# Ledger of designs, part 84: designed miniproteins, single chains, continued (5)

Each design is a single chain, and the fold is of that chain. pLDDT is the mean over its residues in the fold that is shown.

## One batch from the design tools (miniprotein)

Design m18905
Fold by ESMFold2-Fast:
Structure m18905 (fold): chain A 85 residues (1-85)
Amino acid sequence: MEAEKYFKELVELLGLKPEEVEERKRVVAFSAAGLLVAAAEFELKIGAPEEVIRENLELAREFLEIAEDPLLRERIRRLEEELRK
C-alpha cells in the first residue's frame, strides 16, 4: 500500500498534530489523486503503454480511498473505458 507509506513519511516530515492529520491527509490525497489522473489522461493522449497508465490509475484509487472524490472516480472510470477500446 504505497499511499499509506507516503502519508507516514509526509506526516513525519511536516510534524502534523493529530487533529490536523485527518484534514491534511484528505487534502493531500485529493491533490495526489488529481495529479495522477491528469498524468494518466496525458499519457493516454500521447500513446504511453497501457501498463503505465493503469499503474497511475491504481495509485490514484488508493489516494481516493482517503479523499473520496466522486468526480475523480468518474474520470478514472472514463480512462479505464478508453483503455478497453
Scores: mean pLDDT 77

Design m18906
Fold by ESMFold2-Fast:
Structure m18906 (fold): chain A 76 residues (1-76)
Amino acid sequence: KPLTKEEADELIKQAMEAADNATDFDSLVEAVAKYIQLAVARITAEKYGDTELAERLKKAGDEVSKKLNEAEQKLA
């Protein structure tokens, strides 16, 4: 059950938006939840041999991770 390209693009958009809007603890928790969904989707794509989707989700996850690290530093 890998995501379709449309589902993956929507999840990436949601995760990026959540990370960009992580300005307090509650919004940071929401952004982390979306980041976990990206990681699960990537692992599923890898397991089912969808290497293109897995690479796209990995790149998105790396960008979200960077944004989350920056948000955590501002909140600490």
Scores: mean pLDDT 82

Design m18907
Fold by ESMFold2-Fast:
Structure m18907 (fold): chain A 87 residues (1-87)
Amino acid sequence: MTLEQVLRAIGLALRAIGLELDTTEPAAIRAAQEVLDGAMLVLRGDRQGALSEAERALRLAREITDPEVRREVLELAEEVRRLAETL
């Protein structure tokens, strides 16, 4: 794993934590937690675990009613997936 990949995964984790703290919608909180877990699994080099968490976040995003929060979750989950595919 490159330094750039590490910094990207840390950035994703921080954004997921921020989203969890800023939202009260249960689906959005759960999706943010899955993104955080996925980013942590990328940092551990667990490709399959990170892909599974990204897929869970994408499914949970469909239940989010706020379109801006949903878009952010979809972007974060897809970025976790892309990083995992490079492991």
Scores: mean pLDDT 86

Design m18908
Fold by ESMFold2-Fast:
Structure m18908 (fold): chain A 74 residues (1-74)
Amino acid sequence: SALLEEARALLAEARERIAAARTVGEVVDILSETLARMSEIMKQLSEEEQKELLALLGEVVREAFRRIAELRAA
């Protein structure tokens, strides 16, 4: 669906922004914005589409925590 494609594009953009982030605060802000937007999109998706999107969102959350750890180690 067009909405699922929009959600995938949004998550891809979030991953790029997280990778480019220079502070822990930037990563937290990106993650918070992404979670808020995903919450709204999820309400309009089928159960199957929600499961797919949740898996992709889980990857973004893992990348965010990995980036925070890298920034704290520097």
Scores: mean pLDDT 87

Design m18909
Fold by ESMFold2-Fast:
Structure m18909 (fold): chain A 97 residues (1-97)
Amino acid sequence: DTLSLIESAIKSVEKALEAARNGDRETAIIYATVALISAIVGAKYSKDPKVKELLEKAAEHISRAIDALEAGNVDQAIEHLEKALEYLKEAQKVLRE
């Protein structure tokens, strides 16, 4: 179910943000990676073009957040995770309407 994948991605991004803000980069990368997989799988199986586009945008920002975390650029990672969260929440709203 695409909705369950979106909800999983949202929770994982929120946990990645909490870990990143607390200086736990390894935990942030793990949760961001889980969110990335959920967003990619959700996009692949979504029949709604708007939901697919929003999940692809979320996945792009999560991927950039992981790269930023690996480079030690925590502030950039937080910005990308926050943008990913916005896209995921918009996808959830579209799918529930």
Scores: mean pLDDT 90

Design m18910
Fold by ESMFold2-Fast:
Structure m18910 (fold): chain A 73 residues (1-73)
Amino acid sequence: MEEELKEQAELLEKALAKRPDDPRIWMGLGKVYEKLGEEDKAREAFERAYQIAVEKEGPDSPLAKAAREALAK
């Protein structure tokens, strides 16, 4: 449902205000925006998730690979 997805996005945005360097929150935002059809916002969220995951866990980490795969779609 669109309203539920928008509320999930708002919750994740609030979580980012507290933990801006959490790549899992960015990954979650990307998936929610993708379901909402907000392709440009989803791509931006996945790009940030990838950058942070690489910095914190390395380019071969599961999160970095998942974000990169999402960007390739």
Scores: mean pLDDT 80

Design m18911
Fold by ESMFold2-Fast:
Structure m18911 (fold): chain A 74 residues (1-74)
Amino acid sequence: KLSPTERFLLEAAEALLKTKDEEAVETLARSLAGVPADDLRAVAARVRAYLESQGRHDLAAALDRVVEAILAAS
């Protein structure tokens, strides 16, 4: 089972992969800038491992970009 944060990151990665909307990712990153970086990295690592296990390297790359944008906004 995915936590709400894990599911949110997965859905954001899927949306980015589908729409290629970098501006939406930047807007989302500003909204999440207050999340502790270490907590975000730990959650992202678990979601990334799950995506890799499913062979979804495209979603893993999109997830990396979402996480990078959130961390850069912090």
Scores: mean pLDDT 75

Design m18912
Fold by ESMFold2-Fast:
Structure m18912 (fold): chain A 75 residues (1-75)
Amino acid sequence: MEELKKKAIEAAAKAAQAKAAGDYETARQHSEEFVKALEELKEKLKEEGYSEEEIRRILNDVILQALQAASAAAP
C-alpha cells in the first residue's frame, strides 16, 4: 500500500513538472498513472478490509500530498 501511495504522489509531481515544461503528452501519461495508482490503492484497501470511511480518509490524505508535491514541482 505504501508503494501505491508513493506512486500516486510521484506521478502527480511528474505530471505537473512535464506540464510546466510544455510536455503535455508526458504530463497526460503521468496524470493517467496517478489515477491508476489511486484506483489500485482503493481496491487494495477494500481487499484488506478497510471501511469506506478509512478508505476515504486515506485517499484524501494521498490526494493532498499529491497536490502539495505537484505545487512544489511546478510552482
Scores: mean pLDDT 83

Design m18913
Fold by ESMFold2-Fast:
Structure m18913 (fold): chain A 65 residues (1-65)
Amino acid sequence: TAAVLAEFEAVVRRALTLPDRDEAVELVGKWVVAHQDRLDRAAVRAILLAHFPEDDAARVLSLMR
């Protein structure tokens, strides 16, 4: 839903305030795994690519089933 994607984008923006990129990717990855049943993979990819380098986005996406 649009609401869960807005919540996801807020989590991504919060993670981007972290000084360590690996910690940011881990935080986003944990949230995505916890909520993957409510998330569309293509929409998650689009949001990740708007905020992260492609390698970091791919790392998060690899955690989704």
Scores: mean pLDDT 81

Design m18914
Fold by ESMFold2-Fast:
Structure m18914 (fold): chain A 55 residues (1-55)
Amino acid sequence: SLLDNLAENAKDPRGGEAVAGAIAADGGGSLEEALRAMRQGDAKTLAEMARRASE
């Protein structure tokens, strides 16, 4: 899915900015959680949340 492609790009901290917002909007987690992961450069957490949103 499109969100899965975005999740892969979350490995890059710069790409995580857009992915964090999309994940939260699509129900992969809270915006707070996504932004926290992005701030800490935790691309793995962002990718995990993207999976929830796509499932």
Scores: mean pLDDT 64

Design m18915
Fold by ESMFold2-Fast:
Structure m18915 (fold): chain A 71 residues (1-71)
Amino acid sequence: MFKVGDKVALTYVLGEDGKLVPLEDKSKSVTGTVVAVTEEYIFVKLDEEVLGKYGNAIPTKEPYISGIKKL
């Protein structure tokens, strides 16, 4: 499904408290590049800083996996 080097768009990011922070402006999806894939997480390097971070770990389960799209 996802592999290292894939360009992706995210509709949410994980905040400092590990909570989902939805991107309310859906026209401004955060984009990034997959840097690692495990059974439990897809690790994404963000193209821009979001909430003080350039990285995000997306769980490979619903509802999280539905918030990441391959470009």
Scores: mean pLDDT 67

Design m18916
Fold by ESMFold2-Fast:
Structure m18916 (fold): chain A 68 residues (1-68)
Amino acid sequence: HMEEEKKRKELREEGYKKFLDNAIKAARSVNPELADYLKAEKEAFENGVPLDEQREKLIKEYEEKAKS
């Protein structure tokens, strides 16, 4: 169903954004350079850059860890 596809896309994008926010917060205390990189990645994602294979892998990893 097309409605399920839209819902999955929205959930994946929201999950990735939340993952990046948490990663930026964690990195700031130990690796400011990584935090700056993650901030730039979030900015690119918010500007509508399409998800690639690497981003989808990160989203899946985040979802699996969140379930456990």
Scores: mean pLDDT 67

Design m18917
Fold by ESMFold2-Fast:
Structure m18917 (fold): chain A 92 residues (1-92)
Amino acid sequence: SLKDEAAALLAQAEAEYKANPTPLNKAKYLFFKAVVAYFEGDLKTFEENWTKFNEIARENNIVLPDSLARYFHAMMLPLYSENPELADKLSG
């Protein structure tokens, strides 16, 4: 499942970040922490890690592959319908 795949990628990203704490490795770690939190229904942890990911990505011009960007669309579309306050906060 996408949830299981995200959890496996989170474990890899954490290991890479601990071995080599570059901005890119930190961004990957934050991204997968947010994705896993979203699939677990933990919207607070999702928001915290997604915000930190966006900050470091903007500061370091980090662009994730389109395959990973697909998670953004899958998460944000339901958020606009089910949690408009959170969606508005993340878009501002």
Scores: mean pLDDT 78

Design m18918
Fold by ESMFold2-Fast:
Structure m18918 (fold): chain A 99 residues (1-99)
Amino acid sequence: SRAELRAVAERYIELAAEFIRQYLEKFYPELSEAEKEALVAQAVARLRAGFDKLLATKSLDEVKEILLAFLDQFLKDLEKYAPELVPELEALKAELEAL
């Protein structure tokens, strides 16, 4: 359902926010906490707006295919930079595939 796809998108956004936070801590430790928080907030806002538009304009099958592609690409980044998040992303992907 559209509500189930929205729930998956929201969980993806949460994982993306955590990934960005960890990435900034590892590679940009010189940034202030305010600057890091602003970057995370900006990324979250952009992702949320994008998924809101997808969920409003695309069919359920198209949204599912797009989300699966996003999760597949994200998995590769997590394996390199935040491997601790991989099990949660794999669980989310399995949940999405079952829809």
Scores: mean pLDDT 87

Design m18919
Fold by ESMFold2-Fast:
Structure m18919 (fold): chain A 81 residues (1-81)
Amino acid sequence: SSREEEIERLVEELRRRLLEAGVPEEVAEGVADLVREAMRGEISPEAALEAARAFASSLASEEQAEKAVELAREAIERFLE
């Protein structure tokens, strides 16, 4: 569907931005997966961002985790507009 195509486009853009920002690949993949779940309505945006922060903070620096959550929030906000 066009909605699924939009979700994958935004998730791939997010993954690219995370990697460009110096977020580790494992963290970028996990955060992108959580954002995809939120965009599909499988979890709430709030739950996805909380999970992304916890996941990133367990595997990356505080600066990397904060950047990952910032970019994830932007992706979700763009989708929900």
Scores: mean pLDDT 87

Design m18920
Fold by ESMFold2-Fast:
Structure m18920 (fold): chain A 95 residues (1-95)
Amino acid sequence: SMLEEVLRAQLLLLSAVGTIIVLIHQEKDPEMKEFLEEKLDRLQELQKQFVANLDDEEKRRALLEQILGILKEIYEKTGSEEVKNEAERLEELLA
């Protein structure tokens, strides 16, 4: 069901945003905080575009793939297992 897939994606995106916010609040390095804040801003912009394109399957998929790229980049930079888990959940949804 398209509605079920959209709802699953939205809940996953909400979870990913929350995970990144926690990382930002726990981070002590100012340079790393700036990196995480820039990535969070980009992810939230892509999430807004996702909501604006709920009727466009190809556009939704492309936006989720871009968000997956951001989560993978955050994981590579931070080693956060929580971010890795969110990335794996999104990758499974895209499969």
Scores: mean pLDDT 88

Design m18921
Fold by ESMFold2-Fast:
Structure m18921 (fold): chain A 107 residues (1-107)
Amino acid sequence: MTTVILVKRAIKAGKEGNIDELLTLQLIAEIVKRQAENETDPVRRAVLQAMAEIIEAAVYVALGDKETALKEVKSAREHLQRAREAGAPESVIRDLEEAIDLVEKEA
């Protein structure tokens, strides 16, 4: 599953008022965040940190908290830059960039 797909799920859930889906996505973000905390590879850690923050930002947009969402996007862009500098695959970088752009567009 790509980060873009998770962001699209959050946006759709927000428009439909689907709280159960938003809770599921928040749980996914927490799991990814805990994986990042235990990751020893700096590239994979930065990717997981960006992914978790992007999913959280999408949930905040869906809940109407645009201020918190944009703060999470800023942090996600910083982790994405670290992942890029550390040599993360271009396909991963593109997924994360597209996901961030979708969150900002809907905020």
Scores: mean pLDDT 87

Design m18922
Fold by ESMFold2-Fast:
Structure m18922 (fold): chain A 88 residues (1-88)
Amino acid sequence: SRIEELEERAAKASPRAKGWARLLLDIELLSNPGAFSEEEKRALFAIATVLVDEVLDEMLASTEPISALFARLAEVREEALRRLKEIL
């Protein structure tokens, strides 16, 4: 399934990317308690992990301030939620 493919990609992501993705997921779950099934949480974590991994690679190569990273992480959250709707 597409979720399994995303989970395989997420498994290969950096520990830092997984940590940021977990934080983004936890914030979303605290903001919207009960809004997500276990399958949706799994898919959202995998999507966010892949997207964060891409963003962190770009940000580590740039001289942009940390505030730019937080702005990009907010964009990752919106994109992850959008992709979740397309997959499920």
Scores: mean pLDDT 78

Design m18923
Fold by ESMFold2-Fast:
Structure m18923 (fold): chain A 101 residues (1-101)
Amino acid sequence: KEKKIKEYMELFGEVVFDEMSELLQEVAEKNRDKSLEERQKAFDEEYEKNKEELYERIAKKISEKTGFDYEELLKILLSSESWGEAGEKVTEYIRKKVEEE
């Protein structure tokens, strides 16, 4: 069970990294001539603006690769107040699904 949890968590991390990397690259490109503080603010604004769409893409990719329920994953992500909370909730969800096997 531990090996399956680790494999699913690594897969989740890869999907998140890919989606977040695209957003980070776009924001960095648009704001390359701005200060670090201004770039951080621009990232936070674009993240909030695209948060729902990002979560939909992440949930879909994870669902397709793991067989986990898309609606459950999306609900977990959308109910989270921060990215850290989203990661914790998804980790717990994966643990429960592997334990139910």
Scores: mean pLDDT 76

Design m18924
Fold by ESMFold2-Fast:
Structure m18924 (fold): chain A 84 residues (1-84)
Amino acid sequence: MEEEREEIARWIAEKLDQVARDFMLSQIDEAIKKYEKENPLKAQKLKEIKDRLVATTDPAEMDRLEKEAIEVINSTEEELKEKE
């Protein structure tokens, strides 16, 4: 019973992590599409981060790449707001 409960808890955690990752990847895709015309260098950087994120299985590397993507998106959004 204990092993079964541990397995279920791990399965739920893995499913939640996968949903969160899929959501993050969709946010990156949306940002790439938005920036591709106005800031192609930022869009290219996000594409590179996305490719690395889908290729890695290291949780520490995934966390680092997600933070990099968020930083690129936030800095680009701030720049766009300043111009409006």
Scores: mean pLDDT 75

Design m18925
Fold by ESMFold2-Fast:
Structure m18925 (fold): chain A 79 residues (1-79)
Amino acid sequence: DELKKKIKELTKEVVERAKRLAEELSSPEERERVLKLIDELIEEGYSPLQILSAAATVANPELAERLRKLAEEVKKKLE
């Protein structure tokens, strides 16, 4: 199914971008917390929007804002 493959690719892209933002905008301790949560949510099969939403709740305010902006970009691609 082409749609399922597109969603899987989008999830990978979103996760890579979120991890990169965490690496750039977080202290080492904050980064570890955010990356661990992202990895756990991927393993549990959560959607890219759910992963970004959850990551934003444990992120610092600057990272949370960037993750929210990424979530809006993802919503546009899914609709």
Scores: mean pLDDT 81

Design m18926
Fold by ESMFold2-Fast:
Structure m18926 (fold): chain A 94 residues (1-94)
Amino acid sequence: MSPLVKGAEALLNSLIDTIKAMLAAGVPKEEVRRRAESMAAGFVALLRKEYGLSDEQVAELRALLGRLIDAVIAGDDAAAEAARQEIVALLERA
């Protein structure tokens, strides 16, 4: 895995950990989703610039981040891991 992809993995892990921490603190799921989507928007902007992502790749990344957020909020670890792996694969082929 490239150093850039390792950095992206660390950001994804930070997003997942932040969602889990908010849920554990009793933050309502709707507010957790709103905050996670705001964090993901910043993440997309950073990765678009650093990796030179196309508009199509940015749309795919946004869809995958949405699936990841939904899976983590639902407590579906298998779906969350699948979405995380698809994001990494997208960035590795960019």
Scores: mean pLDDT 83

Design m18927
Fold by ESMFold2-Fast:
Structure m18927 (fold): chain A 95 residues (1-95)
Amino acid sequence: MQELLEKGRELARKAVDYLDEAARIMEKAGQKETAEYVRRLADAARRHLEAGNLESAALVIKEGADYILQHSTSPEAKAAAEKAKKLADEIMKLL
């Protein structure tokens, strides 16, 4: 169980990094409001991880990824979101 939680935390940190990357790409593309919302979700996911709430972190990551996939005009940001979503799904399988 402890090894699975460690793995889940590593996957979650990587997924949050993908959300931050997508937000950076969208901000450069002029999608400031979408980028700001995604950054707030990435920050929320980090807070859940620090609190030990891995399931809550994974759900917030998935929400952020789905938001990017629905609202971003950047193919590069969408690719990062798909990677974040896959990692969130992998975390949920460990729980």
Scores: mean pLDDT 87

Design m18928
Fold by ESMFold2-Fast:
Structure m18928 (fold): chain A 99 residues (1-99)
Amino acid sequence: MTEEELEEHKKEMREKIDKEIEEARAEAERSGDERKLLEVRIAELVKEFLELVEKGAPIEELERIAEEIKRLLEELGVDQSDLDRVDKMLEKAKEKIAK
């Protein structure tokens, strides 16, 4: 693939994810399902985290978002293994930014 084709595919994937999050948010708001609203908020924060990693944002901002994701996951009643996945995501992001 050319670099232009890769950039177009990345843009298309981001737009698709944005649309899916927006549709899920609208459905959660219509249903009044607090659990679905939390799941949508977590998805939005994960997306923001990934965008900040690509932009080379300060580590402190990444840690803040990761902690908010963990707080919301804890509110959903997920187990420690899901929280550990967030920690691993943060560590991989720190390694990528340090390059």
Scores: mean pLDDT 76

Design m18929
Fold by ESMFold2-Fast:
Structure m18929 (fold): chain A 94 residues (1-94)
Amino acid sequence: PEILKGFSPLVDKEDYEGVIEKYRDLVEKRVPTPARGVLAFAVGWALYKLGKYEEAIPYFELAVEDFTRLYGEDHPLVKEAKKLLEEAKKKVGL
């Protein structure tokens, strides 16, 4: 995804379990607001790639919220996060 381009070697290696292990705690505890959206998106995307769609939803929602506050609703990053949020919801029958 465009949001994650150049983000982490773990994403480049498709090490989705490693992404979750490394970044989930940072999202939930102490990430500064500007970085939190990207980290939340990374965790959500890794969960999505592992088929954990229901678990991915709150992380994509957080990414949409943070990106919208920082960049505005029409920004490409917001649109990409919203698209993956809707795809995750669709996978769980929402």
Scores: mean pLDDT 78

Design m18930
Fold by ESMFold2-Fast:
Structure m18930 (fold): chain A 124 residues (1-124)
Amino acid sequence: GSLDLDPEVQELRSLLVAAIVVGEKYGNQELIDAAQRALELIRAGRLDDAKPPLAEALLLLGNHYADIGQLDKAEALYERALALYREVGDTEGEAKALLNLGKVYEKQGQLEKAAALRAEAAEL
């Protein structure tokens, strides 16, 4: 199908639009910039080029949900960002996603999982 009718692409576009709205409401310019860049590349059909700014937007949106105590939403966003950072070979982004997931697990009382992710990040 066309990119405009692909349900995965539609979900990503909706998520990135929501990320821009969150960034504007809370004054997070980095989130706005990353989400806008990802949207522009997706609209242009440049899906591989969209992966790095998409990973950054998901990480920053995850930070917002973690900050407001929506840990399950933060976890899901960090897991998606981590997968994208690993796919593109961004070791700095991978480390940030692992450390932020570790903080979420720690807040959930999953201390062993949190320690494992911190150890993995330290090896990068």
Scores: mean pLDDT 88

Design m18931
Fold by ESMFold2-Fast:
Structure m18931 (fold): chain A 110 residues (1-110)
Amino acid sequence: AALDAARAALARAMQKFFSAVLNGDKEGVEKALEQIRKASDGLVAAAERIDPEAARQVRQATDELIEAMKKFAEAKLNGDKEAQDKYLSELNKAGTRLAEAVRRVREAAA
């Protein structure tokens, strides 16, 4: 329950982030990044109750994801197309690592 709730909160925050980026809404981007950080902390806390080692991987993956999202948003808001392509690639890689880390937590919970 706690892990699924945390995953859902992160997904909602990410949706708000991409909406804000597409609309050029700087305040919305900052608010969404704050919500992503809080949701990520909740996901790590839920993971620690299941597998502390897997939780460290979730923390690292969420930190990498948040950093990639910040850089992507800055590039998009500044109209830097080359940086947008670079950081979108980094964002996709960070998202894959997070999905793998969360899967490990779910396997440990079974």
Scores: mean pLDDT 85

Design m18932
Fold by ESMFold2-Fast:
Parts: structure tokens; C-alpha cells; sequence
Structure m18932 (fold): chain A 95 residues (1-95)
């Protein structure tokens, strides 16, 4: 359905933005990272409301907190991988 496609597009966008935010942080681009995180929160809030899935916003908030606490490139990569896997699993459970 179109709703399923819109939902999967939103999920893919969140994953892409999170990877870009992690890359920005690894490069010391804190302003860009903050902007991308802000966009993610808006998308996650809209998806959580539209699909009655508050777990999406909760997961995104948790992932952003973990990303901002990561001290090394290896920790950033682990946080990105965890977020991608958890969000994809959650998406499959919602649809």
C-alpha cells in the first residue's frame, strides 16, 4: 500500500540521516550533526504519530543520545549498526 511505501521511505530516510550525522561527528562537523539530528527527530515524531508507533521516536531519541556519547570512530560505527538493525526490525514488526 502507499502507506507501507511512505513508512519504508521514512525509515530509510532516518537510517540515511543517522549515518550522515555519525559521519559529521567523526569529522568534527558538530553544527551539521545537530541539524541532521533535529531533522531526524521531526521525521521520527511524524512517523510515530502517523503509524501509532511511539517506539520509533523512543528508538531515535535513544540512538541520538548514544551517538552523541560515542568517543571513537569504532563506537560511532557500532551505534550506527545497532540503530540500523533495531529500526529495520521494528519496521518489519509494525508492517
Amino acid sequence: SSMDEDFRQGVDTLITLFKNAADALSRGQYGLAGLLQGIMLKIAEELSKRYNAPEILELVKEAIDKLNKAKTKEELDKVVKDFEERLQKLADEIL
Scores: mean pLDDT 89

Design m18933
Fold by ESMFold2-Fast:
Structure m18933 (fold): chain A 64 residues (1-64)
Amino acid sequence: AKVKLKITGAKDLAATALEISKIGGVLESLSGDELLVSVPEDQVDKVREIAEKAGGKLEVLGEV
């Protein structure tokens, strides 16, 4: 299953989005200080690590 995630407060959202795309994540939107991505359920923890390393906060929006 895929999970939709919101990332806020990261130092560089564009760089964060690129890192997530390298692990098979799909960029849904990048607007203001918010990044929306969809990732396989088994990649959620890896996305959390990427977001935290960038100084950002991860919110799980739900399954898609």
Scores: mean pLDDT 80

Design m18934
Fold by ESMFold2-Fast:
Structure m18934 (fold): chain A 114 residues (1-114)
Amino acid sequence: TSWVLDALVVGKELAYARYLEAKAEAEKTGDLTPLKHAAAALAGGVLTNSESKEVIPLGEVTGKGLEAYSKLSDELKEKAVKYFTKILEAKTIEEIEELKKELLEEFGVEFKEP
């Protein structure tokens, strides 16, 4: 889907900030959809090692996502599919949080809490 490709363009630091906001909202509303989108964006940013801080116009986002995906090794493409699938199948905030933890530990990524 286009939003999955869009997720690959978001820099990992910006994706993490959005993840924290979406998690706080999901804890209040029970709506997992924004949290799943934010988790997928975080996974994309980590997998591509994206440092992008640029605002990408909406009409360019899918093209940029395809470009980012095309630069991944076959192993990283398989890991991207694995994480995106698990995030989409998650049914609780706790499952998404564990997937985030697994992703960050696997890729050795640490974020400073805002």
Scores: mean pLDDT 68

Design m18935
Fold by ESMFold2-Fast:
Structure m18935 (fold): chain A 95 residues (1-95)
Amino acid sequence: SEEEKKLFDLQMEAGVLIIYLVVLKLGRGDELTPEQQALIDRIIELATEISNEKDFERQKKLVEELIGELKRLASQLPERDRKTIEEMIERIKEI
């Protein structure tokens, strides 16, 4: 029950993150370097892997990797996007 709720909340946050990053790439891809686009693609891949992962310990490692990559992306983007990503990181950390 508790673990199932955490899994659901994490899947929802991963879904929101994927939608945000896809919209960012489609709407503002001309503002992004090829390296930033590759980082976004890597983050989408990680979020998708987390959504499909059933092993708690493996999921935890993927989440730690995701947070690291999100912090790296946030450091490279304008303040408005940085704030949004930082808010997503905090929600994920609270799960």
Scores: mean pLDDT 84

Design m18936
Fold by ESMFold2-Fast:
Structure m18936 (fold): chain A 75 residues (1-75)
Amino acid sequence: SDIAAAAERYAAYLEERGEPEFAERFRAARDSSAYELALLRHEVLEKLAKEAGDEENLAKMPELREELEAALAKE
C-alpha cells in the first residue's frame, strides 16, 4: 500500500540520519492509518525544527497537529 511504502521510505531515511527510534515507529505504523503516519511525520518535523532552533515553525506545530486531528475526525 502507499502508506506502507511511505512509512518504509521515512524509516530508511531516519535510520541513515541516526534516528533509529523514529525509524522503528514509522515501520510499526506501516499497517496503520494515514493518520498515524501523518502524526509521526509531524513529530519528526517538530524535533528537527527544535534542533535547528526554528522557533517560528516550532510555534506553529501545535496548531498544525490539531488541524491534522480535526481533519481525520471528519471521516
Scores: mean pLDDT 69

Design m18937
Fold by ESMFold2-Fast:
Structure m18937 (fold): chain A 60 residues (1-60)
Amino acid sequence: MADELKKEADRAEAEGNYQAAIDHYARASLEAYKNGDLEKAREYSERVARFAQRQAAADA
């Protein structure tokens, strides 16, 4: 479920694994979209973009 995917994404972020966080939020966005929750789907997509920036910083 999207909530579980968010929790896994939060854990991955805490561990500095931004790639896993991106993947989990992307999946959470897709699950929210499937449930017709476009507001959450959009929110999770925005988080994916934010973590992509963090991944670039961590890679440097």
Scores: mean pLDDT 74

Design m18938
Fold by ESMFold2-Fast:
Structure m18938 (fold): chain A 82 residues (1-82)
Amino acid sequence: SRVDQLEEDGRALRDEGEKKEKEGDYLEAYQFYRSAAGLYHLAADIAYEEDEERGRELLEQAEEAEKKAQELYQKAQAAQQA
């Protein structure tokens, strides 16, 4: 389904973000996690129309990705000051 594809694409973006974080590229990692969150939000919006529980699960994944993005943004700022 479109929802499943968006979740898969979001996961792929999270994996790229994790790779960039391990490379010390916190700004690129932040951008990947923000993009993943956007895809999870879109998937949640679509899922809510047919399955409220599925929509909530995807929204939770979006919120986790947003939280990780915020942490990475703070690391990027700290790295620029060092």
Scores: mean pLDDT 87

